# Designed miniproteins, single chains, continued (5), part 95

Each design is a single chain, and the fold is of that chain. pLDDT is the mean over its residues in the fold that is shown.

## One batch from the design tools (miniprotein)

Design m19296
Fold by ESMFold2-Fast:
Structure m19296 (fold): chain A 96 residues (1-96)
Amino acid sequence: SAEAEAMAEAAIRGAELTREGARISGVELSPEAEEAIRKALELGRTARTLEEAKQAGDYAMKAGVLATKTVTGEGLLKAIGGAILGIGAAVGAELL
């Protein structure tokens, strides 16, 4: 469905932006954050249902939260914040 596709794309984008934010900030992500990013990308790419897309979104959000524990920096926090807001907006649009 279009809604599941949009949510999966938002989860993938969130995970990618978290990794990119860390790279731009010159910081190595924790193994836990890297695992959450991997799962968000895998689930996002294979999601066929809204339920699966939500699981991908959950992992993308976890990746963002875990990344903030490894870095104190405006650039990374801004990138993660934007990604998480993007996921929330995609979910919110489907509730209308």
Scores: mean pLDDT 71

Design m19297
Fold by ESMFold2-Fast:
Structure m19297 (fold): chain A 85 residues (1-85)
Amino acid sequence: KAKDAAIAGASAAGAGSAGEGEIGKKGYEAGKKVYDDGKAGKAPSLEQAYQAGHLGGEASAIASGGAPRELAAKRGGEAAKETAS
């Protein structure tokens, strides 16, 4: 589900960003907003879900050390967007 994908992405970003806290924080905030909107019964914004997944994917790639960050970010965003659809 979009809320689960966004929160998982943000949590992964936060956990994986010991040195890159800014990306982790941005992913957490974006994921939290999508989650809160979903819990309130609002339809999640596809763009907000994409941004949260994009940040989560990028942070996870950084944490894994040398993965293709841009590709991981795009895949994370697309996965979150598809789940929100």
Scores: mean pLDDT 62

Design m19298
Fold by ESMFold2-Fast:
Structure m19298 (fold): chain A 95 residues (1-95)
Amino acid sequence: MTNAQVLDLARDRTIALIRERLPAEADRLSALVRKGAELTKKYIDETGRSLDQLLNNLAVAADLHRIAAEIEPDPLASLQAELVAEGIEQTLAEV
């Protein structure tokens, strides 16, 4: 499985979590999740971190909070970043 495929799985799982927990904001936050996945790939490429290191790092949530802040200043950006981190952790557990 490629890094892109793993990130796509994490993206889709995060979107499913958002639909379940925040249905009123699902479309908007799903768009942010898709953008967050793109920025996460760029972050890995720029920092030289492997996907495995990022997903297993204690700082995963902090890194995703930073990425979410780059998308837009939104009161839900922190919560969106936490849901992305959860989706990534669930994906890592299954791959």
Scores: mean pLDDT 63

Design m19299
Fold by ESMFold2-Fast:
Structure m19299 (fold): chain A 72 residues (1-72)
Amino acid sequence: MKKEIEEGKEKYEKEKEELKSSLTPESLEFIEAVLEGKKVKFVDSENHELEAGGKTLEEFEKELKKEVEKLK
């Protein structure tokens, strides 16, 4: 059971490394800054609707970026 999860994580990290290589340094820094500096709870459309009343994910990304700047 955990061994299967471990295999999944290995493949996940491998794909993550490929994705990391594809991402621009700017995009990568943004994502990591968000994960480290800002722990925002935008999970699904339910929370999205409740907070924004139908706000798009793109708008959430912009708000998140602005909030990360504030936490700076």
Scores: mean pLDDT 51

Design m19300
Fold by ESMFold2-Fast:
Structure m19300 (fold): chain A 108 residues (1-108)
Amino acid sequence: MTEEILKKIEEVIKLYEELLARTSDPELQRFLQTVIETLKELIKRIKEAKENNDTIGLLMEYFKLAILLENVIKKLREYVAQTTDPELRAMLEELIKKEEELLNLIKS
């Protein structure tokens, strides 16, 4: 399970980085940068908890990840609603889909 979660977080980060490279909207850029940084920090903490066989710590990081994903999915849906760029919309929708898949994996 942990390896699959880490793989999906890395896939999500890649999609955020692709969006960041393609958008010229400074507010969206700041949002994407903040989420990328937070997800990278979560990966480090998840890996550390796994290496230390800290089951409670690992579950706490998954709980934090779930809360983050619910909040960022909501914010991404707001960006989908306000964008007029069909390519950017498609990228945002793919990102939301991958984050919902990750959230479902954590909640299972």
Scores: mean pLDDT 87

Design m19301
Fold by ESMFold2-Fast:
Structure m19301 (fold): chain A 102 residues (1-102)
Amino acid sequence: TAEVAEQIRRLFGQMKTEIAHNVKDEEVREKLLKLVGETEERVLAAVEAGDYERAIEILRETKEEIEKIMNSSSSVSEETKEKVLKLLEEAIRIVEEALAAQ
């Protein structure tokens, strides 16, 4: 739905801002921003298709990959890790709620 898509765009926008502002290592920052951007496109495509199960799958898979990237680098603070993961968990909850409402 349009509301779910708008909420996803807002959360991913916040995630990109957090990474761009607080990840000091350029290589790690670029890798995270690319993954977040590609995930946003995939999640929005699934949401627009009404495939909320697929959107949840993509979000969970991406959360695991982002966590792995952030944990492999000392340039990412615990505060930034917590904020990014919390935004991903919020996105998952929004899509799960939309799936339950179908």
Scores: mean pLDDT 89

Design m19302
Fold by ESMFold2-Fast:
Structure m19302 (fold): chain A 72 residues (1-72)
Amino acid sequence: MSEEEIEEIKKKVKEMLEYEKKAKEALEKGDYKTFYEYMGKVQELGKEIYDFAKEKNIPIEELEKLILEIKE
């Protein structure tokens, strides 16, 4: 992966984690509508990350390792 590809994936993963945090906060408040809305954003970002990897011919194993490293 190029540095630019790594930074793009990192940006999307961090955005996904921020929506997961907002979804958790909504759930704690009993706001199920907002919870499902933010979980929808998480799903869309996940798809965008995998679609990007497919377009760039990045092996799924390498993508998953990178995502794990970003989350740690």
Scores: mean pLDDT 81

Design m19303
Fold by ESMFold2-Fast:
Structure m19303 (fold): chain A 95 residues (1-95)
Amino acid sequence: LTPEEERDVFVALAEISAAVGNIPAAAKMALRAYDLGASFEELKRVAEAIANGAKRDYERGIVSKEVYDAAQKAANAESPEEIRKNLEELRKVAE
């Protein structure tokens, strides 16, 4: 795989992980995609998917408020540097 193809694979894996509610895997795959040059728009879309899943799971008592808050913060990021920092925090609290 080229770095661009590897990046696209990690974006796809992050989206799939987010869709099935695997927050730690989604955050980890999104961070790998970032390191491979994924766009802010792609990472923002993944972060929004994670945040939507975290909200649902928090309302059901499945995830902690700390995980929910970290996911919402990642989804609200306004820059590539902020989204990386917030995804790293989300990965840490969700593990």
Scores: mean pLDDT 87

Design m19304
Fold by ESMFold2-Fast:
Order: structure tokens, then sequence, then C-alpha cells
Structure m19304 (fold): chain A 92 residues (1-92)
């Protein structure tokens, strides 16, 4: 994959994480005492912060495709974990 394709992929993954965060926030608004949802929100915001920093570093340092590939893999792994936890939370 080219650097431009990896940058675009990472930006798309950031958008997906923002949507997951919005879903968690909706769940908290429905159930303000849901401590599990609040903990998941904190985890999701930390993970998103890390991915945004990685994107910023990549743009500033003109980093090679290997760095971007690892950032994409990290973001995909975090999204899978967050989606799994959100689905478990919705079952309650």
Amino acid sequence: MSREELLKKLEELIDRMDKIIDEIKKLIKQNPNNEKAKKLLLQAEIDLGIVRIQLGVAKLTNSDPEFLQKAVEYAEKQIEELEKKLEELKKE
C-alpha cells in the first residue's frame, strides 16, 4: 500500500472510532449510572487519542509506510475490541 492509501485508511479508522464513541455516549445518556459504559468511553477516548497522535506524527515526520501500517493495525485492533465491548454492553 502507498503512504497516501495508508494515511486515508488511518483517517477512515479515526472516523469509525468517533462513531463508536458517539454510540457509547448515547448509551450513557440513556443510562447515566452505567459505570461500565463510562469506563468504555474513557478507554475509547484514550485509544482515539493515541491513533490521532500517530496520524499527527506521520504527517509531521513524513514517516515511512511501515510506521503507518503499524498505526493502521493498532487502530483496527482497538476498533474490534471496542465494538465487542459495546455489543456486550448493549446485551444488558
Scores: mean pLDDT 85

Design m19305
Fold by ESMFold2-Fast:
Structure m19305 (fold): chain A 86 residues (1-86)
Amino acid sequence: MERIKRLDEIVELLREIERDPSSAASLVPRVLALMREIDPETARAFEEHLAKHDLTSPETLLELGVIAGIYEIERYVLVKELEKQA
């Protein structure tokens, strides 16, 4: 259940950034902290991306969208597996 809760938190924050990209400066640090807990490899790759790109750049917004999509799919799969076990 902890992984599903963390994925839910990350996805909600990423959706907020997609809705309002100006929120990236305040929300990205929290996203990275949550990612380090459940997906440290992706967190490291994203930190390397941020070393080369501005938070509001098209490249960063695209990367955030890709991460959000991947985590939404993973969350969906995990929730479905739990429903099957109930």
Scores: mean pLDDT 81

Design m19306
Fold by ESMFold2-Fast:
Structure m19306 (fold): chain A 88 residues (1-88)
Amino acid sequence: MAAARERLEELKKKRKEAVKTADAASKAKKPDLKALEDSLKTLEEIGDELLELARRHPELEFDVSSLLTGTSSSKVSTQKDLEKAKKE
């Protein structure tokens, strides 16, 4: 249980960093397509790890569901930023 909560905290930190990287890349004078693509992949990996964590630790299912919802929203936003940057 304690180790599983530490894992959840690490995934929260990784998500925050990926979102920050994507935001900086989209706000740059010239959008950084590579940084946006890398952030999107990182968010996808975080989502997969969260699903695995919920399967192994049902007691964390609620916390994982909340973070998964946030991660999915961040993926959609980053995907839209990437599509816009590709068309510019």
Scores: mean pLDDT 80

Design m19307
Fold by ESMFold2-Fast:
Structure m19307 (fold): chain A 68 residues (1-68)
Amino acid sequence: SMAEEEKRKEAAAELAAGGVYYLTGVKAEKVEVKLIGPNKAEAIATTKEGTFKVKYDGDTGKLTVEKI
């Protein structure tokens, strides 16, 4: 349902913001999430230190964070 998709986007945004904060020490001002599948997500996090692309693949456990 769309309600479950919204909850998944909120959870993914929290994970992305937390990951970026852990790496940069700066709070994300904006996080935009794209769900790629049941266990996959991409996010763009905007901070004072710049913009970061976060990719998560739950099937492999791979998390990547890249400054763009």
Scores: mean pLDDT 80

Design m19308
Fold by ESMFold2-Fast:
Structure m19308 (fold): chain A 80 residues (1-80)
Amino acid sequence: MEKKEEAKKLAEQILNSPGPTIVPVEKLLKLAKELGLEKAAKILQEGIDIFNDPSIDPFTAIGRYRVLAKKGAEELLKEL
């Protein structure tokens, strides 16, 4: 399967999920970096960094992560 098709399918799954789990978002970030989709990669990385930041309240971190995960997936689909 071509990496662009994998990235598109994974981004669509993330957008259609009410609460995207971290593993698909990390896979999408890896694909975005491999495809040179810099804007999408930056947004996805920011979301993952917030999710993993122990200084942020867990509820706030999850909320911000979800917004950035979906925004990054949407940006990835625009850059494809």
Scores: mean pLDDT 83

Design m19309
Fold by ESMFold2-Fast:
Structure m19309 (fold): chain A 82 residues (1-82)
Amino acid sequence: SVLDEAARALQQGDGGKAADILVQAGYTPLQAAAAVARVGNLGPSLSIDQLQDLIRRGIDDARRSDDPVRVIVDNLRRSRQL
């Protein structure tokens, strides 16, 4: 699945590749960025199933928010990248 491919890229530490996979699958750049930000630096430490769950949560947070940029910032803070 697309989420499996994106999760595998994040497990290798490649957030850019994960975002590209999601955008090519029809997600918006902001949804892809929110998913990558939700995972943050945890990618190599998590299972594929855990990464898929975080990707879905990041996408859903961006889709339901009136301010997807704020969702990305909050996700980066949660993963301690900010």
Scores: mean pLDDT 81

Design m19310
Fold by ESMFold2-Fast:
Structure m19310 (fold): chain A 53 residues (1-53)
Amino acid sequence: SLSYTPDQWYRIGDQLDKQSQKYKKQGNYKKSFDLDVQSGMYYLRSGVVRVTS
């Protein structure tokens, strides 16, 4: 079901990516990696990754 726009999915992914970078800077690599993976999933849903193909 399509409850969000691609732009909204992208914004969620961007926020998660920024949080991932923050945790990496704090030395919490496990949390950083988890958030980075989640960010990638939201970017995929947003269609932004499809710009590369």
Scores: mean pLDDT 75

Design m19311
Fold by ESMFold2-Fast:
Structure m19311 (fold): chain A 61 residues (1-61)
Amino acid sequence: EREREVEKVQKEIAKLGVDKNLSGEELQKTILEGEQLYADGASVNQIREEMEKRIEELAKK
């Protein structure tokens, strides 16, 4: 089920964000961007890739 796969991705992204020392605000914004991609019909893999890319970008100074 797509919803369960998205939930799994959200958990993975939350863990990655914590590991990269993102603020709660930065992590929340990333999750909301992932929810928007899901609403726009993006695939689970696309959502994962975009969210991971965003976290890596936010982790860089």
Scores: mean pLDDT 75

Design m19312
Fold by ESMFold2-Fast:
Structure m19312 (fold): chain A 75 residues (1-75)
Amino acid sequence: SEEEEKKREEEAKKLLEEYRKLAEENITLEEALEIAKRKVKELGLDVEFDVSSYTPSQLEQLKISAAAIRLLEEK
């Protein structure tokens, strides 16, 4: 139902906001890059990170993703 969809969307937004806050307070861009490069290497991918070409939104997404990876690895 539409109500269940709205509840799931609101829950997802809350989780995303928590990860975003964690990223802003606990991870630098340099740390985020190190985590991303390590994960790419683990997966056997040859990806070049040119952060100078990234938008502020893309840099924010990088930090959020890195914060999530760090949280999962600390367990």
Scores: mean pLDDT 73

Design m19313
Fold by ESMFold2-Fast:
Structure m19313 (fold): chain A 84 residues (1-84)
Amino acid sequence: KYAVAAVNIKLVEERGGSRGVAFTAAALQAIGLAVEGKDEEVVSPGVDPEAYREALQRALEKADEKGYGIAETEDVAVAVVKLP
C-alpha cells in the first residue's frame, strides 16, 4: 500500500511557484499521508490523467526500491511513499 500525492506543475507555476515548489508540495503531502498511515491518492485539480499515470508508474518503481519515489512529466509531479 502507498501514500500518493500529485501536484499540477502548470498551476503552481501560474501562481508564481517553480517546478521545485511543486515537487516539495507533492513530497510533503505524500509524507503527511504516510505519517498518518493513509493509503490514499491525493491528486491536485487540473492534473492530466495520462501525465499522472506516466509519473505515477515511475514514482512507484522508485518507492518499491527505496520506500519513496518522486517522478515528473512536464505537467505533473508525483510523490509516493510506501507504507509498512
Scores: mean pLDDT 83

Design m19314
Fold by ESMFold2-Fast:
Structure m19314 (fold): chain A 64 residues (1-64)
Amino acid sequence: DEKLLRILRAIAELGGRASQRELAEKAGVSQATISRAVRAGYLRVVDGELVLSAAGLEFASRAQ
């Protein structure tokens, strides 16, 4: 999915951690789309922020 790849690239550029709003704005997607990426296991919520999971990091590094 193009939106998922955009999300993973955006959070990687932000150093692997971002707020839901910041990530949604940078990736150009809705916050609902971000929530879908969390449910799919590519992102985790840690201390109120979004962090790349191991699966998300692997996907982002291979997309570069």
Scores: mean pLDDT 78

Design m19315
Fold by ESMFold2-Fast:
Structure m19315 (fold): chain A 94 residues (1-94)
Amino acid sequence: MLSEEESKKRVEEVVKELLELAEKLKDSNPETAEMLRRLAEEIRKAYEEKDEETLTKLDAAASVIISSIEAKDWKSLKLAIESAKRLLEKIREK
């Protein structure tokens, strides 16, 4: 859908944002920080494997987590983490 260069820049931006959020949360919410790192890793992997369906699902999960953190909505964040965990487990089984 995007050019290869544009897709790479977008993936890099999302990964960077997730890792920056993980760094900010490592002391206050280490569980969320670890989840953000895993999500960033799986996004990179899906991009490298050119798995567009998985990449789209992971990007959607990242967006919900980022929005929850920006809103400081810890309840929504907890639910988003659990959903992301389940998504990551399903991806890892393949």
Scores: mean pLDDT 76

Design m19316
Fold by ESMFold2-Fast:
Formats: C-alpha cells, sequence, structure tokens
Structure m19316 (fold): chain A 85 residues (1-85)
C-alpha cells in the first residue's frame, strides 16, 4: 500500500505542476482569476481528496480504473473552468 501511495503522490505532483503551468498560461498575473480558482478548489477539493484516498485504499484494479476516470473528469472540469475565467 505504501508503494502505491508513493506512486500516486508522484502522479499528483506532476498533475499539480501541469496545473500551475496551465494557470500561468491562461491567468498570468490575474489575481482575481487565481482567487476564483482557489474558491473552486475550496468547494470541490474535498471530492478530489476523497477519490485520492479511495484510490490509495482500494486493491481492486476495476475500482481503481473507475476512480482514475472520476479524478480525470474533475481535473478536466477544473481546466475548463480556468479557461472560462
Amino acid sequence: MEERRQELLEEVRKRIEDLVNFIDKYLPNDKEGIDKVREYLEKHGPEFEKIVRELVETPDPEKQAELREKLDKLYNELKEFIKKI
């Protein structure tokens, strides 16, 4: 389980780096836009955390695939939100 946790943390770190680059591209020095992203994350962050926790705890590959799809959907919704700011 710890090994899967480390792999997931590395994946999350890379996704965060991609997200930071995406924000820098679409919201350069836009404090209001960044504040809107923060509010979005405060509202939807608990759902991301729940899915990540379930991924770490779930040994079932089928369930892991389903949870990864949900995580990808939430990530894409966040990116679309950023584009519309």
Scores: mean pLDDT 75

Design m19317
Fold by ESMFold2-Fast:
Structure m19317 (fold): chain A 91 residues (1-91)
Amino acid sequence: SLIEEVKEKLEEGAKKAEEKGSPLIAKILRQAKEEALEHLERGDYEGAIFSLEISRALVRMQGWVEGNPEARKAGVEALDESIELLKKELE
């Protein structure tokens, strides 16, 4: 299921961010997961993509503030992969 794949990617990213010492980036990713799922359950793929793009900007900023490029990379990669999956569904 597309919803399950998005859930797994964002949760995996959150765990990696925690392992890299950023519980705040992990929290952003888990919040992004919940917001994206609300949109997807309504069939709002564009809203889900938009919310994930906002979260991507937040992850980039948080990683910069913390000086934690590894946690930032883990979060950005999880969000980019999730966005790509949803964009493929709209093609």
Scores: mean pLDDT 89

Design m19318
Fold by ESMFold2-Fast:
Structure m19318 (fold): chain A 93 residues (1-93)
Amino acid sequence: EGLPELDPEQEAELEKFLARVEEVLASVRKTTPSAEEFREAVRNILEKKTRTEVEKKALAELEKLYKEANPVSQEVFDRILEAWRAELARLEE
């Protein structure tokens, strides 16, 4: 099974957390019209080497969301970051 069995409050908090992460990424996507530009922005955010104001705001919001999240939401987010890093590395082959 993909996720641990959560109580209803933990599940609701995780859903809200993931929705807010998606909103932050959607804001970056709106300013990066090409897939290549979006990948570069995500890479810059993951490496904490932000170059644009949008990337800096996205990193700050993601760090705030992570800091305020419960441990389960933090673990899920860490797995998402690992998946993004793996995909970016694969595409650089």
Scores: mean pLDDT 75

Design m19319
Fold by ESMFold2-Fast:
Structure m19319 (fold): chain A 68 residues (1-68)
Amino acid sequence: SMEDDVEALVQLLTEVLGLDRAEVEAALREIAAKSRSREEFRELLVGYLQSQGLPAALARQIADMIRD
């Protein structure tokens, strides 16, 4: 589900990449609310991850992990 995908991403971004949990949760929930499809969610997520300083290639790899 989208909620499960969001929680998995929150754990990855906070525990592995050291980003702030509250800010990540707020950003991902906003992206989920704006997204009309999984593809749009992935595109918005890539943009968000790049805004947090992640390289484009890594941002795309992370977005691909949530496809299921």
Scores: mean pLDDT 78

Design m19320
Fold by ESMFold2-Fast:
Structure m19320 (fold): chain A 90 residues (1-90)
Amino acid sequence: SKEREREWLEKARRALELLKKHGISPGKPVDLDEVAKKLGVSKDQASWILSLARLYELYEEALRRGAPPETLRQILQAIGQVAEQLQAAE
């Protein structure tokens, strides 16, 4: 549903904001142990947060390039899968 897609996208946006708040660029190589320590989360949670942030940047880039709706849907599906894993670990 559009509501579920909006929730997934919002979680991904918040993941990117969280990383930026702590001076972490998801587009660059990062040490997961350092990220986990800075965010106060497990290494697995840090990995999922990084994946969400990276997928959000990919989604914004796809929007800027005028990607077709099907491409945007594929990125949203990937965001949803990672968001569900993160939520299950809370």
Scores: mean pLDDT 85

Design m19321
Fold by ESMFold2-Fast:
Structure m19321 (fold): chain A 67 residues (1-67)
Amino acid sequence: LSPEEVVRVAAASAIYNGHDRETAVRVTLLAAKAAGIDVSEEFIRKVVDEVAKLTPEELEAIIGRGN
């Protein structure tokens, strides 16, 4: 997985599991830091906003790519 794909998968997983936008941002930021990925909170917030608009089926497709 590329760094961008790790962030996208983490964000999609948080939204899929019913977290609100702010919690999803925090969870995704922690996941990025744990993976050694240096990304801004602004970038993570943009990705979370993008995936929050997706259907459950689209979120599952993103999460599946991460496996």
Scores: mean pLDDT 80

Design m19322
Fold by ESMFold2-Fast:
Structure m19322 (fold): chain A 99 residues (1-99)
Amino acid sequence: MMKELEEIAKEAEEYIKAGDYKSAIYLLAKAAGMSREEFEAMGEALELEDTEERLKALTELANKRKDPYKRGFFMQMGSLAVKEGFSREELEEVLEKIE
């Protein structure tokens, strides 16, 4: 069980090192168990102009999750999306691959 979470984190880091941020975001979102509603809420947070407001909105969304591992994966994915300048449209492309 713990080993599976560690392997997911390692795979995400390998995608990030390769510059494949979409695959990293997909893997982290799937591990976080994100719903379409949560993906839409994250997309709305990314449309905020100020980076501090984006991070605050993402933190509030993460804190609504009861599972600490799912919160961790959600924050890691959200922080990566903010850092690499992902748009709502790019996140919608990732969502199609989850479903």
Scores: mean pLDDT 73

Design m19323
Fold by ESMFold2-Fast:
Structure m19323 (fold): chain A 91 residues (1-91)
Amino acid sequence: DEELKEKIKNIKENYTVEELQEMLDTTIERAKSSKDYPEVEEALKELEEKYPELIAKLDEETREALAKLYAQSKELAEIVIAILEEVLAAE
């Protein structure tokens, strides 16, 4: 989706890696505290199919948080994944 790609580009261009890390930490923490969704298991499976290498690098709590985000909003989860890949690449 071109609109989603533009949002990701704008976030990456307007924030430093350190600011992106802070945004990630806040978003993941909020996702961890959100309610359980029946779709979380399906969301995790879809994420493992789309991003197997990324998911394999994450701990259990972060995987669950991403699955919760994806169950709530695929668009938000895709943005978070793109930022996470950027932050991990900047190691």
Scores: mean pLDDT 76

Design m19324
Fold by ESMFold2-Fast:
Structure m19324 (fold): chain A 53 residues (1-53)
Amino acid sequence: SIMDLTKEMFRQMSDLTDRILAAERAGDQEAVQQVLNQQRQWHAQYQQQLQAM
């Protein structure tokens, strides 16, 4: 359902945010870039599923 998809969206956003913050604190710019790329990929997937509903 759209509510389940929305809850998954918040969970994924929280996880990605934590990973970005951890990478930035470690000074790992490569890790930051990787997480941002994953965030963009996941956002595109989420938008596609949302449009299908």
Scores: mean pLDDT 78

Design m19325
Fold by ESMFold2-Fast:
Structure m19325 (fold): chain A 52 residues (1-52)
Amino acid sequence: AAKDQAIDLANTLRDKGVLTVPEENALVRAIEAASDDYAAQIAEQLQKGLDR
């Protein structure tokens, strides 16, 4: 689902040093509270960060 993909991308960005642990934790909380449509938008933004 979009939320799982967004969380996986947040974990990947943390592992690559782009996000700190507190930033990842805050983002995961936001994703879990979001709608699927909003989670999909977050996933797209995170994917763009990873591709750059």
Scores: mean pLDDT 77

Design m19326
Fold by ESMFold2-Fast:
Structure m19326 (fold): chain A 70 residues (1-70)
Amino acid sequence: MEEEVKKVKEEIKKQIEDAKRSGKPVNLTPLIEKLIKLVGKEEAVDILSEIFGITREEARYLIEKFEKLK
């Protein structure tokens, strides 16, 4: 579990860095889905807020947007 969470964090970090290099938006939906399945919604909010340096409310919005797209 903890090792899988670390791998997802690294994947998200890589996607963000790739987006910065290309100057285009990144689709994080698959990584968010994977994270929610591994740790649940509230833990995923905490992880995303730390990785992006955003508020927990902003991270929760990303998760809610992902859920609504299905």
Scores: mean pLDDT 73

Design m19327
Fold by ESMFold2-Fast:
Structure m19327 (fold): chain A 77 residues (1-77)
Amino acid sequence: GKEKAIELAEKVKKLYPDNKLAQRGAELAIEAAESEDPLERGILAGMAKLAAAVLKLTDKDYEAAELVIEAANEAEE
């Protein structure tokens, strides 16, 4: 749910402060969790997952990407 999504995203921001893509993915997951509109929440969560996919391909930071994906999934609950 929302609380777990924010906790996971904040963990990414603390562990990967210099990784702009990980930071953006985490911010998108927080925005999704805080969104009151289901459509906006879905779009933001999808964008967070896209950022995580790019992160796996470019930086190979699989742990950061997995945390962003988990946060986005929790935001959609």
Scores: mean pLDDT 85

Design m19328
Fold by ESMFold2-Fast:
Structure m19328 (fold): chain A 67 residues (1-67)
Amino acid sequence: KEKLIEAVEKAIRSAAESGNDMGKAVRTVLTSMGKEELKEELSKLVEEAGGDVEKAIEKVREFLEEK
């Protein structure tokens, strides 16, 4: 759980810093961790944040904490 959240946060921050799509980065890290079932939901949460990195991370943490 905590390791998953950390990996997703790192992916979001790295994508934003590189000018890449944060949702795409989240999908990629989830696939590498065998969490493909979370790809649609987490990428949608990141998209709902509207490019706000901290908001995207907060939404993801909240969702994963509720799981």
Scores: mean pLDDT 77

Design m19329
Fold by ESMFold2-Fast:
Structure m19329 (fold): chain A 85 residues (1-85)
Amino acid sequence: MTAEVAAAEFAAVDAQLPEMKAALREAVASGDVARATGAILRLIGAIETADAAVATTDAETAARAAALKAELEAALREGLAAMRA
């Protein structure tokens, strides 16, 4: 992935973070396994995008991407724990 593409994809994921968190919480609360699975896969893709940005962008953007990755990972862990309860 080029640094420019990684930075653009990271910016898109960063903008969508509140929506992704809300979608996962709603899906888990609904008990709809297909909906919850879709929300989880979206978060996994977002984590991969943030991870690529950490590896390929400048230090400032990489630091922001690392913070976003940590927040996405925390949201995923929370959602998975709720589904297992």
Scores: mean pLDDT 79

Design m19330
Fold by ESMFold2-Fast:
Structure m19330 (fold): chain A 81 residues (1-81)
Amino acid sequence: SLVRNLGRVLNLSDEIQERLEEKFGSLSALANASLAEIQEIPGIGRATAERIKTAARELLEDPNSAIARMFENEFGELVLE
């Protein structure tokens, strides 16, 4: 899952990664979620929710972003399709 892989790149716990995947299902859904919706996951505060939302948007909007390069480094390729 791209959502779970994003959670790994951001050094989130396995539990938070799984809950993000279950709740949102896709990077697009996560990027369009409100900060309040992301914060509904136990262990995610406002600052972490802002990081997650920004990272999801950057992955979708700019393949040359720092987060996209971190994703390539971690998983060998950026897969958005």
Scores: mean pLDDT 76

